# Ledger of designs, part 111: designed miniproteins, single chains, continued (2)

Each design is a single chain, and the fold is of that chain. pLDDT is the mean over its residues in the fold that is shown.

## One batch from the design tools (miniprotein)

Design m7847
Fold by ESMFold2-Fast:
Structure m7847 (fold): chain A 79 residues (1-79)
Amino acid sequence: MKVEITVEAPTAEQARRTAALLRAEFEKMGVLVSISVSGTTVTATAEVKSIEEEVGVRLRAMAVAIEVGASVKSVKILE
């Protein structure tokens, strides 16, 4: 299944940093990830194999958001 996470950063610079940190964290999990940045909005789509990986993706996204001062706006499970 796929998990889409949308993160809003205060600035475009912080959005780029958020994207880089999310990519690094999801790559550490061994999940396939696609990340796009549009202005201050970062959208990451991770392909996960289990509910445990889905939870891990959510927790890592929250940790990154806290570190950079960004906000997780939505988390969607895609079929």
Scores: mean pLDDT 83

Design m7848
Fold by ESMFold2-Fast:
Structure m7848 (fold): chain A 77 residues (1-77)
Amino acid sequence: SMVDEAEQRLAEAASRLAQALRSQGRDDEAQAVLDREAALIDEASTMPPDEATRVLERAAQEYEEELKRVEEEQKRK
């Protein structure tokens, strides 16, 4: 389903971002990313499928954008 696909996208984005943050010693920020993923999935489970899909896809996009920022910052050092 669209919700399952959005959930998988968010999980992948969160996992990749958390791994990048941990590689930089930013363990607290990595944990916050994973905690937010879990909270958003729980919240989305109470929403209509269309709304849940939009919320999860937006969160995935935000994490994908943050990952690019974190990777670019690391390359500049």
Scores: mean pLDDT 86

Design m7849
Fold by ESMFold2-Fast:
Structure m7849 (fold): chain A 93 residues (1-93)
Amino acid sequence: SEARNEEIRETLERLVEIFVEGYRSGDVEKARERALELLDEFIATTEDEEVREALRQLREQLEKASEEELRRAMEEAVRIKKLEEEARRKAEE
């Protein structure tokens, strides 16, 4: 479960970074393309069938997502990154 949790965390962290960059650039379709490429890479390399199936489902959802849904995902990614930075600042005391 630890290896699975690490793989899921790494995938989500990279997706957040892609969507944060998409928000900054305003290029929704480039963010979609980069996210799909990332998911294809993880689908090809994962040895966990349950992770692979979850990533395939996420890929299908991202491919079919409207521009509005992607913009909402980018806004959420910016919010998550801000919370992560605030948590890091608190940990530094």
Scores: mean pLDDT 82

Design m7850
Fold by ESMFold2-Fast:
Structure m7850 (fold): chain A 101 residues (1-101)
Amino acid sequence: SEAERLEKIIEEAAKEVYKVNLELLKIMKEKGVLPKDTTEEDLEEEAKKRAENVRKALEEAIRNGRLEGFLRALARGFENSYKIYKNEIFKEAAEKFRELA
């Protein structure tokens, strides 16, 4: 059903956002861009918050008939991250979001 399709998109998108944001936060920690006392638990909590924010934004995009555009915007964001960080996880995320759109 359409409802089941939309639920799967939200779940897959939130899962991918958590995964790539956790990796991004680890890269930022290694580069010294985060506070020195930042723990692995702090990184996980921040990645969870980012995934939840994207989940809420996706629910709003669905209500407003803007789901495809929002997913394509997320894909472009991850393509830009790949250009900066050169980590394949961002390229894979961009491809995933284009497929979901």
Scores: mean pLDDT 88

Design m7851
Fold by ESMFold2-Fast:
Structure m7851 (fold): chain A 60 residues (1-60)
Amino acid sequence: SRKELNHELLEIGAEVRANQDSATRFEIAKKIQEAINSKDLKQMEEILREMRAEVEKLLA
């Protein structure tokens, strides 16, 4: 659901804020905001998938 996707995106944002420099946090925050502002659930899911992959690479 949209609520579940929003919660997951916000959790990713919190994880990144704990572990990354300000420039990386800003870039990821922009992506999260784009996903939250999206009216299309499919687009939100796609952005979430991309962000999850990017964060995993950054934290690895």
Scores: mean pLDDT 68

Design m7852
Fold by ESMFold2-Fast:
Structure m7852 (fold): chain A 90 residues (1-90)
Amino acid sequence: GPERYNALLQYGHGSDWRLSTPIELESEPVDLEIVAGATSATVSWKDSKTGKTYTLNLTGLAPNTTYHVRLLWGNKDSSGVLEGTFTTLP
């Protein structure tokens, strides 16, 4: 069958970094978007071939805090990173 990609979302502030559960993707992710709440964020991206949207909710975040986000993805043939930054609401 078609080769799949594995992905992990890393997010953190300062030295406090967290990981999502592993995610399977059909192709390379594109169009990373982040919508911040006060103690949460919604992270979304699209499959580059199909346009399918993936969404992950981050919870337990500190208010008025800047987080760095990395979506690490790869398979045996290719790998990459999508990066973003967001600040939670007060």
Scores: mean pLDDT 83

Design m7853
Fold by ESMFold2-Fast:
Structure m7853 (fold): chain A 94 residues (1-94)
Amino acid sequence: SVEELVKEAAGLFKEALDKIRKAKTPEEIINIVREFSKKVEELYKKADEEGRKALLEVFQDAMDLIIRIAKEKGFDEAAKEIETIKNELVKKMS
């Protein structure tokens, strides 16, 4: 179901967010984001049309929060790279 798919994506985001909060370097955050994005892309490829729309929304919201956290940590260049990763996957999902 879409609800189960959203719950799985939310779980992946929570795992990524917990790691990002503990990250000490911009490189750590970028690596966590790449792993998270890859897992979301795998879910998207297996999802139906309704699930794909829900995943796109969850992914965009998750990435926007991650970008904000990176900026708050002073990792402005990492935040810009994360925006690129977000835009590349959103383009594939659109």
Scores: mean pLDDT 87

Design m7854
Fold by ESMFold2-Fast:
Structure m7854 (fold): chain A 92 residues (1-92)
Amino acid sequence: MPRLVEVSVHVLPDGSVTITVRMEGDDGKVATVAGLVEKNDPKSVEEALNLLKERALDMLRNRGVGEKTGISSHMTSTGVKVTLDGTVQAAP
């Protein structure tokens, strides 16, 4: 059963927020997804965190070790841009 291993949240000097989510799958894969939220708005940050968790789960299902998603962007319901990038690695 995939599990959430780590969530890191950092507020940047410009008022943007960086979120990193790491999830481990049952098959020895680890998905790491990083997101940049352009505004430190609680609803936008919560939506971004949920998107990053969903992306990590998708990567564990559909990607192999060493695969990357590439950079993608999403607009929150609050009109804040979120930029995402993800990688899959072997569990340490």
Scores: mean pLDDT 80

Design m7855
Fold by ESMFold2-Fast:
Structure m7855 (fold): chain A 82 residues (1-82)
Amino acid sequence: MKYKITLPAEYGKEGEIVFEVEGEWTGAEAGEKMLKELGDKLTEKGLAAVNALKLTGEETGATAKQVAEGMELSGGAKAEEI
């Protein structure tokens, strides 16, 4: 199962960013992949948001689904199942 995460334009240097995560990943794994693939495209605000969700996944054992739902709450990001 996959989730599509949309980061608002203020989080991306090139505008709105769309990223897919696997629902079976841990939140830590999803956060690491987002940082690796999007890190140089994220604004400081975007980097802070992704790092906060990665840390939450590491501390709580949250799944990628829960990380995606957390992004919806933590900066106006949108998460949807695909």
Scores: mean pLDDT 72

Design m7856
Fold by ESMFold2-Fast:
Structure m7856 (fold): chain A 57 residues (1-57)
Amino acid sequence: SEEILEEAIDLVYKHQKEIGGSPVYALPLALKEMKEKYGLSEEELLEIEKKVMERFF
């Protein structure tokens, strides 16, 4: 859903602020939190990753 995608984007910004550098380094941390919070499948995580990558790149 759009709400899940926006939360993933917010988590990328949060982790990027903490670690510094490129959003690429924050993305795995954001996806891990989304998987743990929502119980997402590997297919759902890949779809979110693709959409987040499209937003940042």
Scores: mean pLDDT 78

Design m7857
Fold by ESMFold2-Fast:
Formats: structure tokens, C-alpha cells, sequence
Structure m7857 (fold): chain A 73 residues (1-73)
């Protein structure tokens, strides 16, 4: 994997982990977050951050994704 490919895979894994947490606390939001993650990890994480119970986790994961993207650029 190239650095950019690795960053994409890790970002997607982080976003899917947060989507799973959304599924536990708000099953109605879960399909929307899953769809957003398929478009981009950042879109899924931003949507998940709107939910109070997963906001802190989603924001931390979004920062991790930003750093992965920056390092891979």
C-alpha cells in the first residue's frame, strides 16, 4: 500500500468503528452514518459528531484522520 492508500484504509476503519458506536446509541442514525462513511470517512465522522453520546469520540477520530491525510500528502 502507498502512504495515501494506507491513510484511506485506516481512516475508513476509524470511521466504521465510530459508526458502530452510533448504531448502539441511535439505530435510526446508523444507516445515514454508514452511507456517509462510504462517501468519505470524514463525512461519516462529521455526521456522527452531531450525536451528543459519540461526539467526543467522533471529533478525536476526525483529528486522527486529518493527521493521517496530512502525513500521507
Amino acid sequence: YTPKEKAELLSRALARGVAAEVGLVDPSLFPRVEEAVRESPEAGLRLAAEHPEVRELALRRLEEVRKLREEAA
Scores: mean pLDDT 83

Design m7858
Fold by ESMFold2-Fast:
Structure m7858 (fold): chain A 68 residues (1-68)
Amino acid sequence: MLSDEELEERIAELEREAERLREEGRFKVADGVENAIRTIRELKEKDREAAQTMALIAVAEVRRVREE
């Protein structure tokens, strides 16, 4: 499992990627990433395992989109 610090690091990566996507004009993808961040933060207080899983999936998806 990710620590709270590692989870916040993944959230920070997603926030940086959302900003980059907006700068590139990819507004729909940026909105998707921002919605994922909101959901992860909600889950962090209720279910850390679900928050961790969603954060890892979101980071992997953003990295995949970057490679396209």
Scores: mean pLDDT 79

Design m7859
Fold by ESMFold2-Fast:
Structure m7859 (fold): chain A 97 residues (1-97)
Amino acid sequence: MTAEDLAIKAYEYAKAGKYEEAREYGLKAAELLGIEAPSDDEKAMRAVLLGYALALGVSVAELLRRALEEARARGEVTDEQVAEAEARIEALAEEVE
């Protein structure tokens, strides 16, 4: 199983609500891909997002920007949180490419 296969599998588990399995497969994918993050939970999350982007045929940055725009439209995030998230998305895109 490739690192990309593990990332897609982590996304599939997350989509099914199986977050424990999503975390386990996400961590395996993150280790193989060299994904850096402050915590194991964040590493797993980044791998799940990569798997989601791969499944859709889009970049992680584009996927995260879509999610951020939807959250902004719902009023769930402030403009300051949007700016911080955009900076993190740019950094993440450089790390996973």
Scores: mean pLDDT 74

Design m7860
Fold by ESMFold2-Fast:
Structure m7860 (fold): chain A 71 residues (1-71)
Amino acid sequence: LTQEQEDDVQVALILILVYLAKKGAEKGDIESARETVEKARALADQGSPQARAEVRPYIEEAEKLIEEAEK
């Protein structure tokens, strides 16, 4: 894979994890949602600065939803 293709794959995987974390939080699976968003964040940290910047707002939104779901 080229760097651009690797970035695209990482962004897609991170967005899938963010989606799963948000759905987990909506269902009340708070622990699972937190583990999933932490995995998304770890992947973003391992990615390029470009990929990290692209996914940051989605990760932050998921983290906010999880905190709100915890009451």
Scores: mean pLDDT 80

Design m7861
Fold by ESMFold2-Fast:
Structure m7861 (fold): chain A 111 residues (1-111)
Amino acid sequence: FSPEIEEDIARGFGLILESVMIQSGVPADVAREIGERLEKALLEGNKVESTKAMGDGILESVKSKTKDEKLIKELEEKIKKATELAGTNPDEAKKLMTEMVKEVGEHIKKE
């Protein structure tokens, strides 16, 4: 059951990322490409590429909603750190990515 659940989770994450990007105003083609990259990387166990795809999706979504240069730069640095960690400490990379999603959500809601 675990491998089948992992496939469903990978597809789910790709679709969620695509949906969030589209809702944020990212072009559908770009959102689909990044979402598909995430699904493929997760299915292949490529933690570096899955982290990069998640980061790219978050960054594009933020850029479509705000021009806050400070927030954008902080997210770029966090994405770089998460991507570097993904190969050696994937759990820490996932935690950092989750914190970025929360930060983005709070920033958008306060505006």
Scores: mean pLDDT 76

Design m7862
Fold by ESMFold2-Fast:
Structure m7862 (fold): chain A 68 residues (1-68)
Amino acid sequence: SLEEEARRAAERGIRLALEQGAVDPVEMAAAMALATLAELTGDFERSKREYGGWAEELGRRLVEEREA
């Protein structure tokens, strides 16, 4: 599903941010999720409009899950 692909991308983003140490993991997670959704839907602007807030919330939740 789109949500599963976006979640996997967000998890990869968190790992990349932690490896580099210079990027906020929430921002990287949201960016990777949106990039994946844009690739799957073929429209970045539409994906950002429809899923932007969801992707930010996903990034925050995944970082919180790692801290719990």
Scores: mean pLDDT 79

Design m7863
Fold by ESMFold2-Fast:
Structure m7863 (fold): chain A 89 residues (1-89)
Amino acid sequence: AMAELDAEYAALVAAAAEREAEVIAAFDAALAEVQARFDELVARLKAIVENASELERREVLLRAQRAVAEAASPEEALAAVEALVEEVE
């Protein structure tokens, strides 16, 4: 009967709405994690450049910019900058 299909559709819509909320929460959590990693890398780069000569500062910043520009993804860019920071610390 059509009433049975309507009831099934309503149940699926409710389940989909709950699942959508879970997916949004997971995306927000992932974005917060990436932002925290970015903020930590920026703080570490600032510490390096504040104690470096002007030439060393420019070289480190240029290498960081190149690593970001050559990365295929944001995750790859973060990994490349992390590797650069570890190398120059």
Scores: mean pLDDT 72

Design m7864
Fold by ESMFold2-Fast:
Structure m7864 (fold): chain A 92 residues (1-92)
Amino acid sequence: EAEAHLEQARAAGARGLEAGARAVEALRAGDLAAAAEHLREAARHARATAEHLAAAYRARGDDAAAAEVLRLGEAHAAGLEARAAELAAKAA
């Protein structure tokens, strides 16, 4: 059911925003290792959000929108992971 998938996407999105906020706080404190960990957490929630949104679109028969949401979600998650790797390297 599309409605259930949208609720799961909303919950995952909220967790992603919380992880992103923690990453910003860690960066302000100079804790690059913690910031990297929070960005990886945000990346996981970004993928979960995209998967649930894609499932909602598929439930409504919109396979093209589902594919696009997965593509954008993966690009966003990959960007967060790349930034996390950069911060982890600086912390070492």
Scores: mean pLDDT 90

Design m7865
Fold by ESMFold2-Fast:
Structure m7865 (fold): chain A 82 residues (1-82)
Amino acid sequence: MEELAEKLSKKYGIPLEEAKEGLEKAKEALVKAYKEIGVEEEEARKKAEELLRKAVEAELKGDEKLKEEVEKEIEELAEKLK
């Protein structure tokens, strides 16, 4: 997670602490969403970190295929929350 914050900070010129805080908030939101659909806390944390890592990596690389994978996972999660 900290490595992702460093890469975002360097690429977009935002303060490292701000990048860390943003990623932590995003992770907590995803953990809450996964728990809402019945995923256990430890598994929810793992899924949240994996999805967030993929999302940041797709953004940093401009990887269209990886962006599509992330969008599908977010849509599936959102659909289960309805």
Scores: mean pLDDT 79

Design m7866
Fold by ESMFold2-Fast:
Structure m7866 (fold): chain A 87 residues (1-87)
Amino acid sequence: SKLDELKEIGVEAIEIDASTRPEWSEEEIKRRIESTLKAIDEFIEKYGLETAKNLLISELEILIEENKDNPEAVKKYEELKKRVEEI
C-alpha cells in the first residue's frame, strides 16, 4: 500500500541518518525507527497521506542540505525523495 511505502521510506531515512552517527547505539536506532513508524501512523490519521508525503519531502530536503559534505548520504536521500514523489 502507499502507506507501507511511505513507512519504508521513513525507516530508510532513519537508517541513513544512523550511518552518519557512530554515537547512536543499536537500541537508540531501533527506538527512533519505532517512534518514526508511530508518528507516521498518527500524522496520516490527523492530516492525511498527501500532507505526510509533502512533509517527508521537506524533511529529506533539509537532510540533503545538512549532509552536503557526504555525497553518499545525499544520493540516498535524493533517491528516497524521488520514491516519495512517485507514491
Scores: mean pLDDT 84

Design m7867
Fold by ESMFold2-Fast:
Structure m7867 (fold): chain A 77 residues (1-77)
Amino acid sequence: SEKVLSEERIEAIMEVLKEYYALRGETPSEETLRVDARSIAIYLGNIVDSPELAYRTMLLEGVPEELAKKLGEAFLK
């Protein structure tokens, strides 16, 4: 583990990913969701310094507003 990540943040990102995959007709395993959530937390944590930037970045990528908002809120944890 090269970075200590908040479990609360990881779980919040997992919930957003679960909803996103469900919109695409997919039901990934909890292990897959956790791996993806950790990758997102590490990658975005190096680029985005605020919840507002995370939210806006997701909106520009075409993520639905409600999910983009939840992802931004995850970065408050």
Scores: mean pLDDT 74

Design m7868
Fold by ESMFold2-Fast:
Structure m7868 (fold): chain A 64 residues (1-64)
Amino acid sequence: SKKEEQKKLIEEASKLLRDGAPWSKIQEQLKKLVELGVLDESMISEKDLDVLENALYEAYKKIQ
């Protein structure tokens, strides 16, 4: 379902942040989340990892 896909992409993005993946790969996942309407477009350029992780957590909580 769309909701399961959204949750999976959020989990993947959070894992990439925790694992220290290349920034380009992180941005690719963030762009997908923005396209799905679950993340604000400003987050694609966000450099503060704590802000990004919090935004991903809040997005995850909103998906029922």
Scores: mean pLDDT 80

Design m7869
Fold by ESMFold2-Fast:
Structure m7869 (fold): chain A 60 residues (1-60)
Amino acid sequence: AMEELKNQLKEILGEEKAEKVLSLIQQAFTSLEAADELFELVLEYPEARPLVEQLLKLFE
């Protein structure tokens, strides 16, 4: 499940941006700065929003 979501992020955003998003998701629960950066990225790439929401739920 998680690996499939990661692969879909790489397909949409490319490898570098997908890895940054995954790092930000892990940090979002401990850093407001990371949460804000993740929010900005989702606004720039709305196609990634459903995948980011699913990943955030998995890290809860």
Scores: mean pLDDT 78

Design m7870
Fold by ESMFold2-Fast:
Structure m7870 (fold): chain A 97 residues (1-97)
Amino acid sequence: DLVALLEQALAAIKAGDYDRAVALLDQALSLAPQVTESQIPRIIDLLDEMVNVATDPRVLERILELAMAVLRQITDRELILRAIGVILRAIGKLLDL
């Protein structure tokens, strides 16, 4: 389940275990094409929290890639704007490195 992988990735990021976070996010990216519309709000909530706490560039790059992949499947305007917000913050953090 993509949501469970993202919840584990967020926990790994908060613990400073960036190698584990990267592995979990790479696994989540492989499942991104299988995302259902009902999962999207929770995925955006998790990505939003991840981008706020993440400092590792490898983690930030995966957050960016996952937000872009999920954006392609969003129909709700509010969720589209939130996903764009995650993308812009991830880019901003990567450029500040």
Scores: mean pLDDT 87

Design m7871
Fold by ESMFold2-Fast:
Structure m7871 (fold): chain A 68 residues (1-68)
Amino acid sequence: SKEGIAEAVRRLLLERGVDESTAEAAAQKILSLPEPITTTDIVDILMEAGLSPEEAADVAVRARILGE
């Protein structure tokens, strides 16, 4: 679900040491997206949160699995 993906993104960013305000902003961006949410959408948001492309790709795949 969109909500599940947003929660997973927030938690995974916090686990990586991203600050709470940035993690919350990323989760809110996920919630604002039209469905279906793609892996590319999640990667773009994670890169905006400060992750490298490699880290963003890894976290995005994990967030989709945890959120579905």
Scores: mean pLDDT 83

Design m7872
Fold by ESMFold2-Fast:
Structure m7872 (fold): chain A 74 residues (1-74)
Amino acid sequence: SEEEMIKYVKETLKVSEEVARRIVDDIKNMTLAKTLAEELLNPSSEEHVKGVLKGIKLSEEDKKKIIERSLKNK
């Protein structure tokens, strides 16, 4: 879970909870970016693309543009 990852980072790096939470957010953003890149290169379905975008901090307008772009080249 996210809280377990935060605890692990905090204990391993000997940093504050706020710093550990920031590091975990960065890791999550990297993982989401990688997943999004893979889905854009080989889109499985519109529903799956929408699911990946749900966790990403983008405007609804930008999310719609990404979905349209991903599906247009399928």
Scores: mean pLDDT 65

Design m7873
Fold by ESMFold2-Fast:
Structure m7873 (fold): chain A 91 residues (1-91)
Amino acid sequence: MMEEIRKRIEEAVEKARRDGLWTGSDEEVDKLIEKLLKLLEEHPDYKVLRVGASNGTLWALIEGPDGSRLLLWSYLRDGKIYSGVQRLEPP
């Protein structure tokens, strides 16, 4: 399950690189992926709806069994990685 999510995030990063929306190094990308995966591991009962990558930010939109949604993100700035979780209202 986590391996499939990792692959989806890596594919989003490669698409962003191809589209000129990502210029970070492979090492920086790996650190961002690891932070995002750690957040995802904290929500094992949530399903990953979407993932994306642009301008130093990786994100995942996840949905719980009750329909609650969270936006998980990891961001690189000046060699430091930040991460967070935002609660979203159901549509």
Scores: mean pLDDT 78

Design m7874
Fold by ESMFold2-Fast:
Structure m7874 (fold): chain A 73 residues (1-73)
Amino acid sequence: ATPVEKVREAAEEALGLPTGKAAELIEKKVGERAGGAAGSGMSQAAKKKGKTVADEEGVEEGVRRALASGAAE
C-alpha cells in the first residue's frame, strides 16, 4: 500500500469516516500544510530526483500530525 493509503485507513478508523471522505479530508489538509509550511517546489524536485523512503514516511507522519493539529474535533 502507498504511505497515504495507510494514513487514510488509520484516519478513517480514528475519525469513524467512510473511505472516500477520509481521502478528501487528508488531501485538503496536506495541501494546506504543504502550501503554507513546505517549499512545494523543492519537495517536488526532491521527490523527482530521489523518491526516498524518508519522503514517503514524512508524508505519512505529516498527514497524521496535520489531522491531530488541525483538530479533527
Scores: mean pLDDT 54

Design m7875
Fold by ESMFold2-Fast:
Structure m7875 (fold): chain A 65 residues (1-65)
Amino acid sequence: SLEDLKKKMNERIKKQAEKIADALVERYRAEHPDLTDEEVEALRKQAVDSLIELFKKMIEEAEKN
């Protein structure tokens, strides 16, 4: 049960991070049309990882209330 709740929370965090990262990367790609597919994928991964870390910090802060 506790493990299931953690998995569900991690899935929601990942999905939300991916949605935001996709929007950010698409906007950045429009301003930088010379970017390679490899560079775009690297930026997407970096954005997803950064957003996941941000969301986890926000959850940590909420738990301290």
Scores: mean pLDDT 82

Design m7876
Fold by ESMFold2-Fast:
Structure m7876 (fold): chain A 68 residues (1-68)
Amino acid sequence: SGAEAAAKAEEYAAKAKEAAKQGDFETGRIYSLKGGDYATRAAALGDDAGARRAAELVKEASQLAGGS
Protein backbone atom coordinates (compact mmCIF):
# COMPACT_ATOMS: atom_id res chain seq x y z
CA SER A 1 0.00 0.00 0.00
CA GLY A 2 1.00 3.64 -0.24
CA ALA A 3 1.18 3.93 3.53
CA GLU A 4 3.57 0.94 3.67
CA ALA A 5 5.75 2.52 0.97
CA ALA A 6 5.81 5.82 2.90
CA ALA A 7 6.81 3.96 6.09
CA LYS A 8 9.66 2.23 4.21
CA ALA A 9 10.82 5.60 2.84
CA GLU A 10 10.95 7.03 6.38
CA GLU A 11 12.83 3.92 7.59
CA TYR A 12 15.47 4.29 4.86
CA ALA A 13 15.73 8.05 5.48
CA ALA A 14 16.46 7.34 9.17
CA LYS A 15 19.09 4.72 8.23
CA ALA A 16 20.71 7.14 5.77
CA LYS A 17 20.85 9.84 8.45
CA GLU A 18 22.48 7.49 10.98
CA ALA A 19 25.04 6.28 8.41
CA ALA A 20 25.95 9.90 7.57
CA LYS A 21 26.34 10.74 11.29
CA GLN A 22 28.81 7.83 11.57
CA GLY A 23 30.78 9.14 8.56
CA ASP A 24 29.55 6.37 6.24
CA PHE A 25 28.46 8.67 3.41
CA GLU A 26 28.41 5.88 0.80
CA THR A 27 25.87 3.85 2.80
CA GLY A 28 24.02 7.09 3.60
CA ARG A 29 23.65 7.86 -0.13
CA ILE A 30 22.45 4.31 -0.89
CA TYR A 31 19.77 4.41 1.82
CA SER A 32 18.74 7.95 0.79
CA LEU A 33 18.26 6.73 -2.80
CA LYS A 34 16.13 3.78 -1.59
CA GLY A 35 14.07 6.15 0.58
CA GLY A 36 13.42 8.40 -2.41
CA ASP A 37 12.27 5.42 -4.47
CA TYR A 38 9.79 4.39 -1.76
CA ALA A 39 8.49 7.97 -1.39
CA THR A 40 7.81 8.01 -5.16
CA ARG A 41 6.00 4.65 -4.86
CA ALA A 42 3.87 6.00 -2.00
CA ALA A 43 2.68 8.88 -4.21
CA ALA A 44 2.02 6.49 -7.13
CA LEU A 45 -0.11 4.32 -4.81
CA GLY A 46 -2.19 7.33 -3.71
CA ASP A 47 -0.65 8.23 -0.33
CA ASP A 48 0.15 11.84 -1.26
CA ALA A 49 0.40 12.98 2.41
CA GLY A 50 2.69 10.09 3.38
CA ALA A 51 4.81 10.61 0.25
CA ARG A 52 5.23 14.33 1.07
CA ARG A 53 6.33 13.63 4.66
CA ALA A 54 8.69 10.87 3.53
CA ALA A 55 10.17 13.06 0.76
CA GLU A 56 11.01 15.78 3.31
CA LEU A 57 12.82 13.25 5.53
CA VAL A 58 14.65 11.76 2.52
CA LYS A 59 15.75 15.26 1.43
CA GLU A 60 17.15 15.95 4.92
CA ALA A 61 18.98 12.59 4.98
CA SER A 62 20.31 13.12 1.43
CA GLN A 63 21.74 16.54 2.37
CA LEU A 64 23.50 15.02 5.41
CA ALA A 65 24.93 12.19 3.26
CA GLY A 66 26.23 14.69 0.67
CA GLY A 67 23.65 13.82 -1.98
CA SER A 68 21.77 16.18 -4.29
Scores: mean pLDDT 82

Design m7877
Fold by ESMFold2-Fast:
Structure m7877 (fold): chain A 88 residues (1-88)
Amino acid sequence: SEAARREALRRGVEQVIESLKKFEENASKYYDEEEIKELKERLLEEGLETLRLMEEEGADRALINRLLEALSEFFGISREELRRRARE
């Protein structure tokens, strides 16, 4: 159903944002600098894949903007650059 699809997309965005927040709160407690770097690279890949899926599925602009804001703030990458990378 359309409602189930929209809920799944919303859930995907929330999961990415929660993963970023959990990483910021906990990474320094459990991981060294090299492990943190590798985990950040994986989180970026997951975020870009989610962004790509949101855009391909025609997700609400507000939901896409929420994901872009979270990724931009966390990684220090511009929203435009994130969109460019997601299209690759």
Scores: mean pLDDT 84

Design m7878
Fold by ESMFold2-Fast:
Structure m7878 (fold): chain A 90 residues (1-90)
Amino acid sequence: TAERRAVLAEVARQFAKVDELLKQAEESTDNEEKIKLYEEALRLLDELITWLEAQIAASTDPHFKAQLQLLKDQALRLKEKIKEEIKKLS
């Protein structure tokens, strides 16, 4: 449906924003700036995860719920990877 396409498009936009922050962090030579960019990426991922949890709860379609759960799991894995990068810089 158009509504489901809009939800998936929003997820893609949020992941693209996170990817851009991660690229900026990788290109930076300043550890403080890297940490700041990683923390901003974590904030966006937390917002995305919370929003996806609400979308999963509101959906009645098992297939769409499964798609959203996979995207949430992807966001959670990326969040853990970023946390490990921050630990290396601290």
Scores: mean pLDDT 90

Design m7879
Fold by ESMFold2-Fast:
Structure m7879 (fold): chain A 78 residues (1-78)
Amino acid sequence: MLGDWSTEEARRQIEEAIERLERAIEEGAPMSRIAALATAAKLLVVAALFSGAISEEEAKEYLKRIDELMERAEERHA
């Protein structure tokens, strides 16, 4: 289950998800794809937080990064 993550494993998976989101935005992927990647990244952050793998502060920082990327993506597609 996702809830059995170590802190190291959780951070790695979250960073990979954020990297995939950044790449999709840079390559001009459709907003549907960008939204799906952002949702997946946020779900990983929430799962890691509730499993105790990351702190609330770390979760807030990850979610902030994802939200900033989504804001940039929306500006590019507006």
Scores: mean pLDDT 81

Design m7880
Fold by ESMFold2-Fast:
Order: C-alpha cells, then structure tokens, then sequence
Structure m7880 (fold): chain A 104 residues (1-104)
C-alpha cells in the first residue's frame, strides 16, 4: 500500500540523517559539505511530510509523485557529492535505488 511505502521511505530518510551526522562528526571542517548534506535531509523530510498529508487526503497519485521526487533528490545529491565524497555519493545512490524499487 502507499501507506506502507511512505513508512518504509521514512526509515530510509532516517538512515540518511544518521549517515550525515556520522559524516559531520568525522569531517567537522567540511562545513560546506555538512550544510549541503543537511539541506538534502531537510528537503527529503519536508517532501515525506507532504506525501503523508496527501495519503491522509486520499491522493495516492500525489503521494507517489512526492516519493519519486525524493528518489530524484537522492540521485542529484549523489552526483554533487561524487567528486568530494565518493563513499557518501555511493550511499546516496544505493538509497535512491531502494526508493525507486519501493515505489514500483
């Protein structure tokens, strides 16, 4: 169901937040990357909140479009991080693939 997909995506976004917190602890001088990663988390959480509201309203199509937007956000973030942090970029690509598989 769309409700189950939204719940599972919430867990994926929690994993992103945890990874960003880990990166910030290990790389405290990389202020620009930490801020960019934090913005990515905040945007994903906002889009998930919108998806949850659309599910409450019975707008399954609208909710699904929000989930697709989150997957695209992860893909675009991976491209931006690739030259500066290839490990974090790979994490983002793997999570994008998980989201894309979830929303099929």
Amino acid sequence: SIEEKVEQLGKIIDELREEVERFARENPDDVELILEAGVTVAMAEMLLWEARKLVELGDEKGALEMLKTIAKLYREAAERFEPRDPEFAEFLRQKAEEIEELIK
Scores: mean pLDDT 86

Design m7881
Fold by ESMFold2-Fast:
Structure m7881 (fold): chain A 95 residues (1-95)
Amino acid sequence: SMEASRYSGGGIRLIGGITELELLIKEGAKDEERARLAGRDLAYGSYYMGKKGMKKAVEALDRLAKEGSEKVKRVAEEEKERAEKLSEEGEKRKK
């Protein structure tokens, strides 16, 4: 069901992930699990929006990496690497 909502609203999921990211930063960016979930939502939503969506996800995760707590910075860098890898894979699978 979550995946179905992402298919119909890839842009909404990307925006939702960015909004959650901004809220997390305002709360001190200490919650690793929320950071990881936001990163996954950004990457997943971006997958359905194409290359430009994935670029926005990487930019949002880069911001989290710069502004987050030490542990959250690690999570953000991991999710950024994942989003970049997914961008490459997405391009390779485009006909």
Scores: mean pLDDT 69

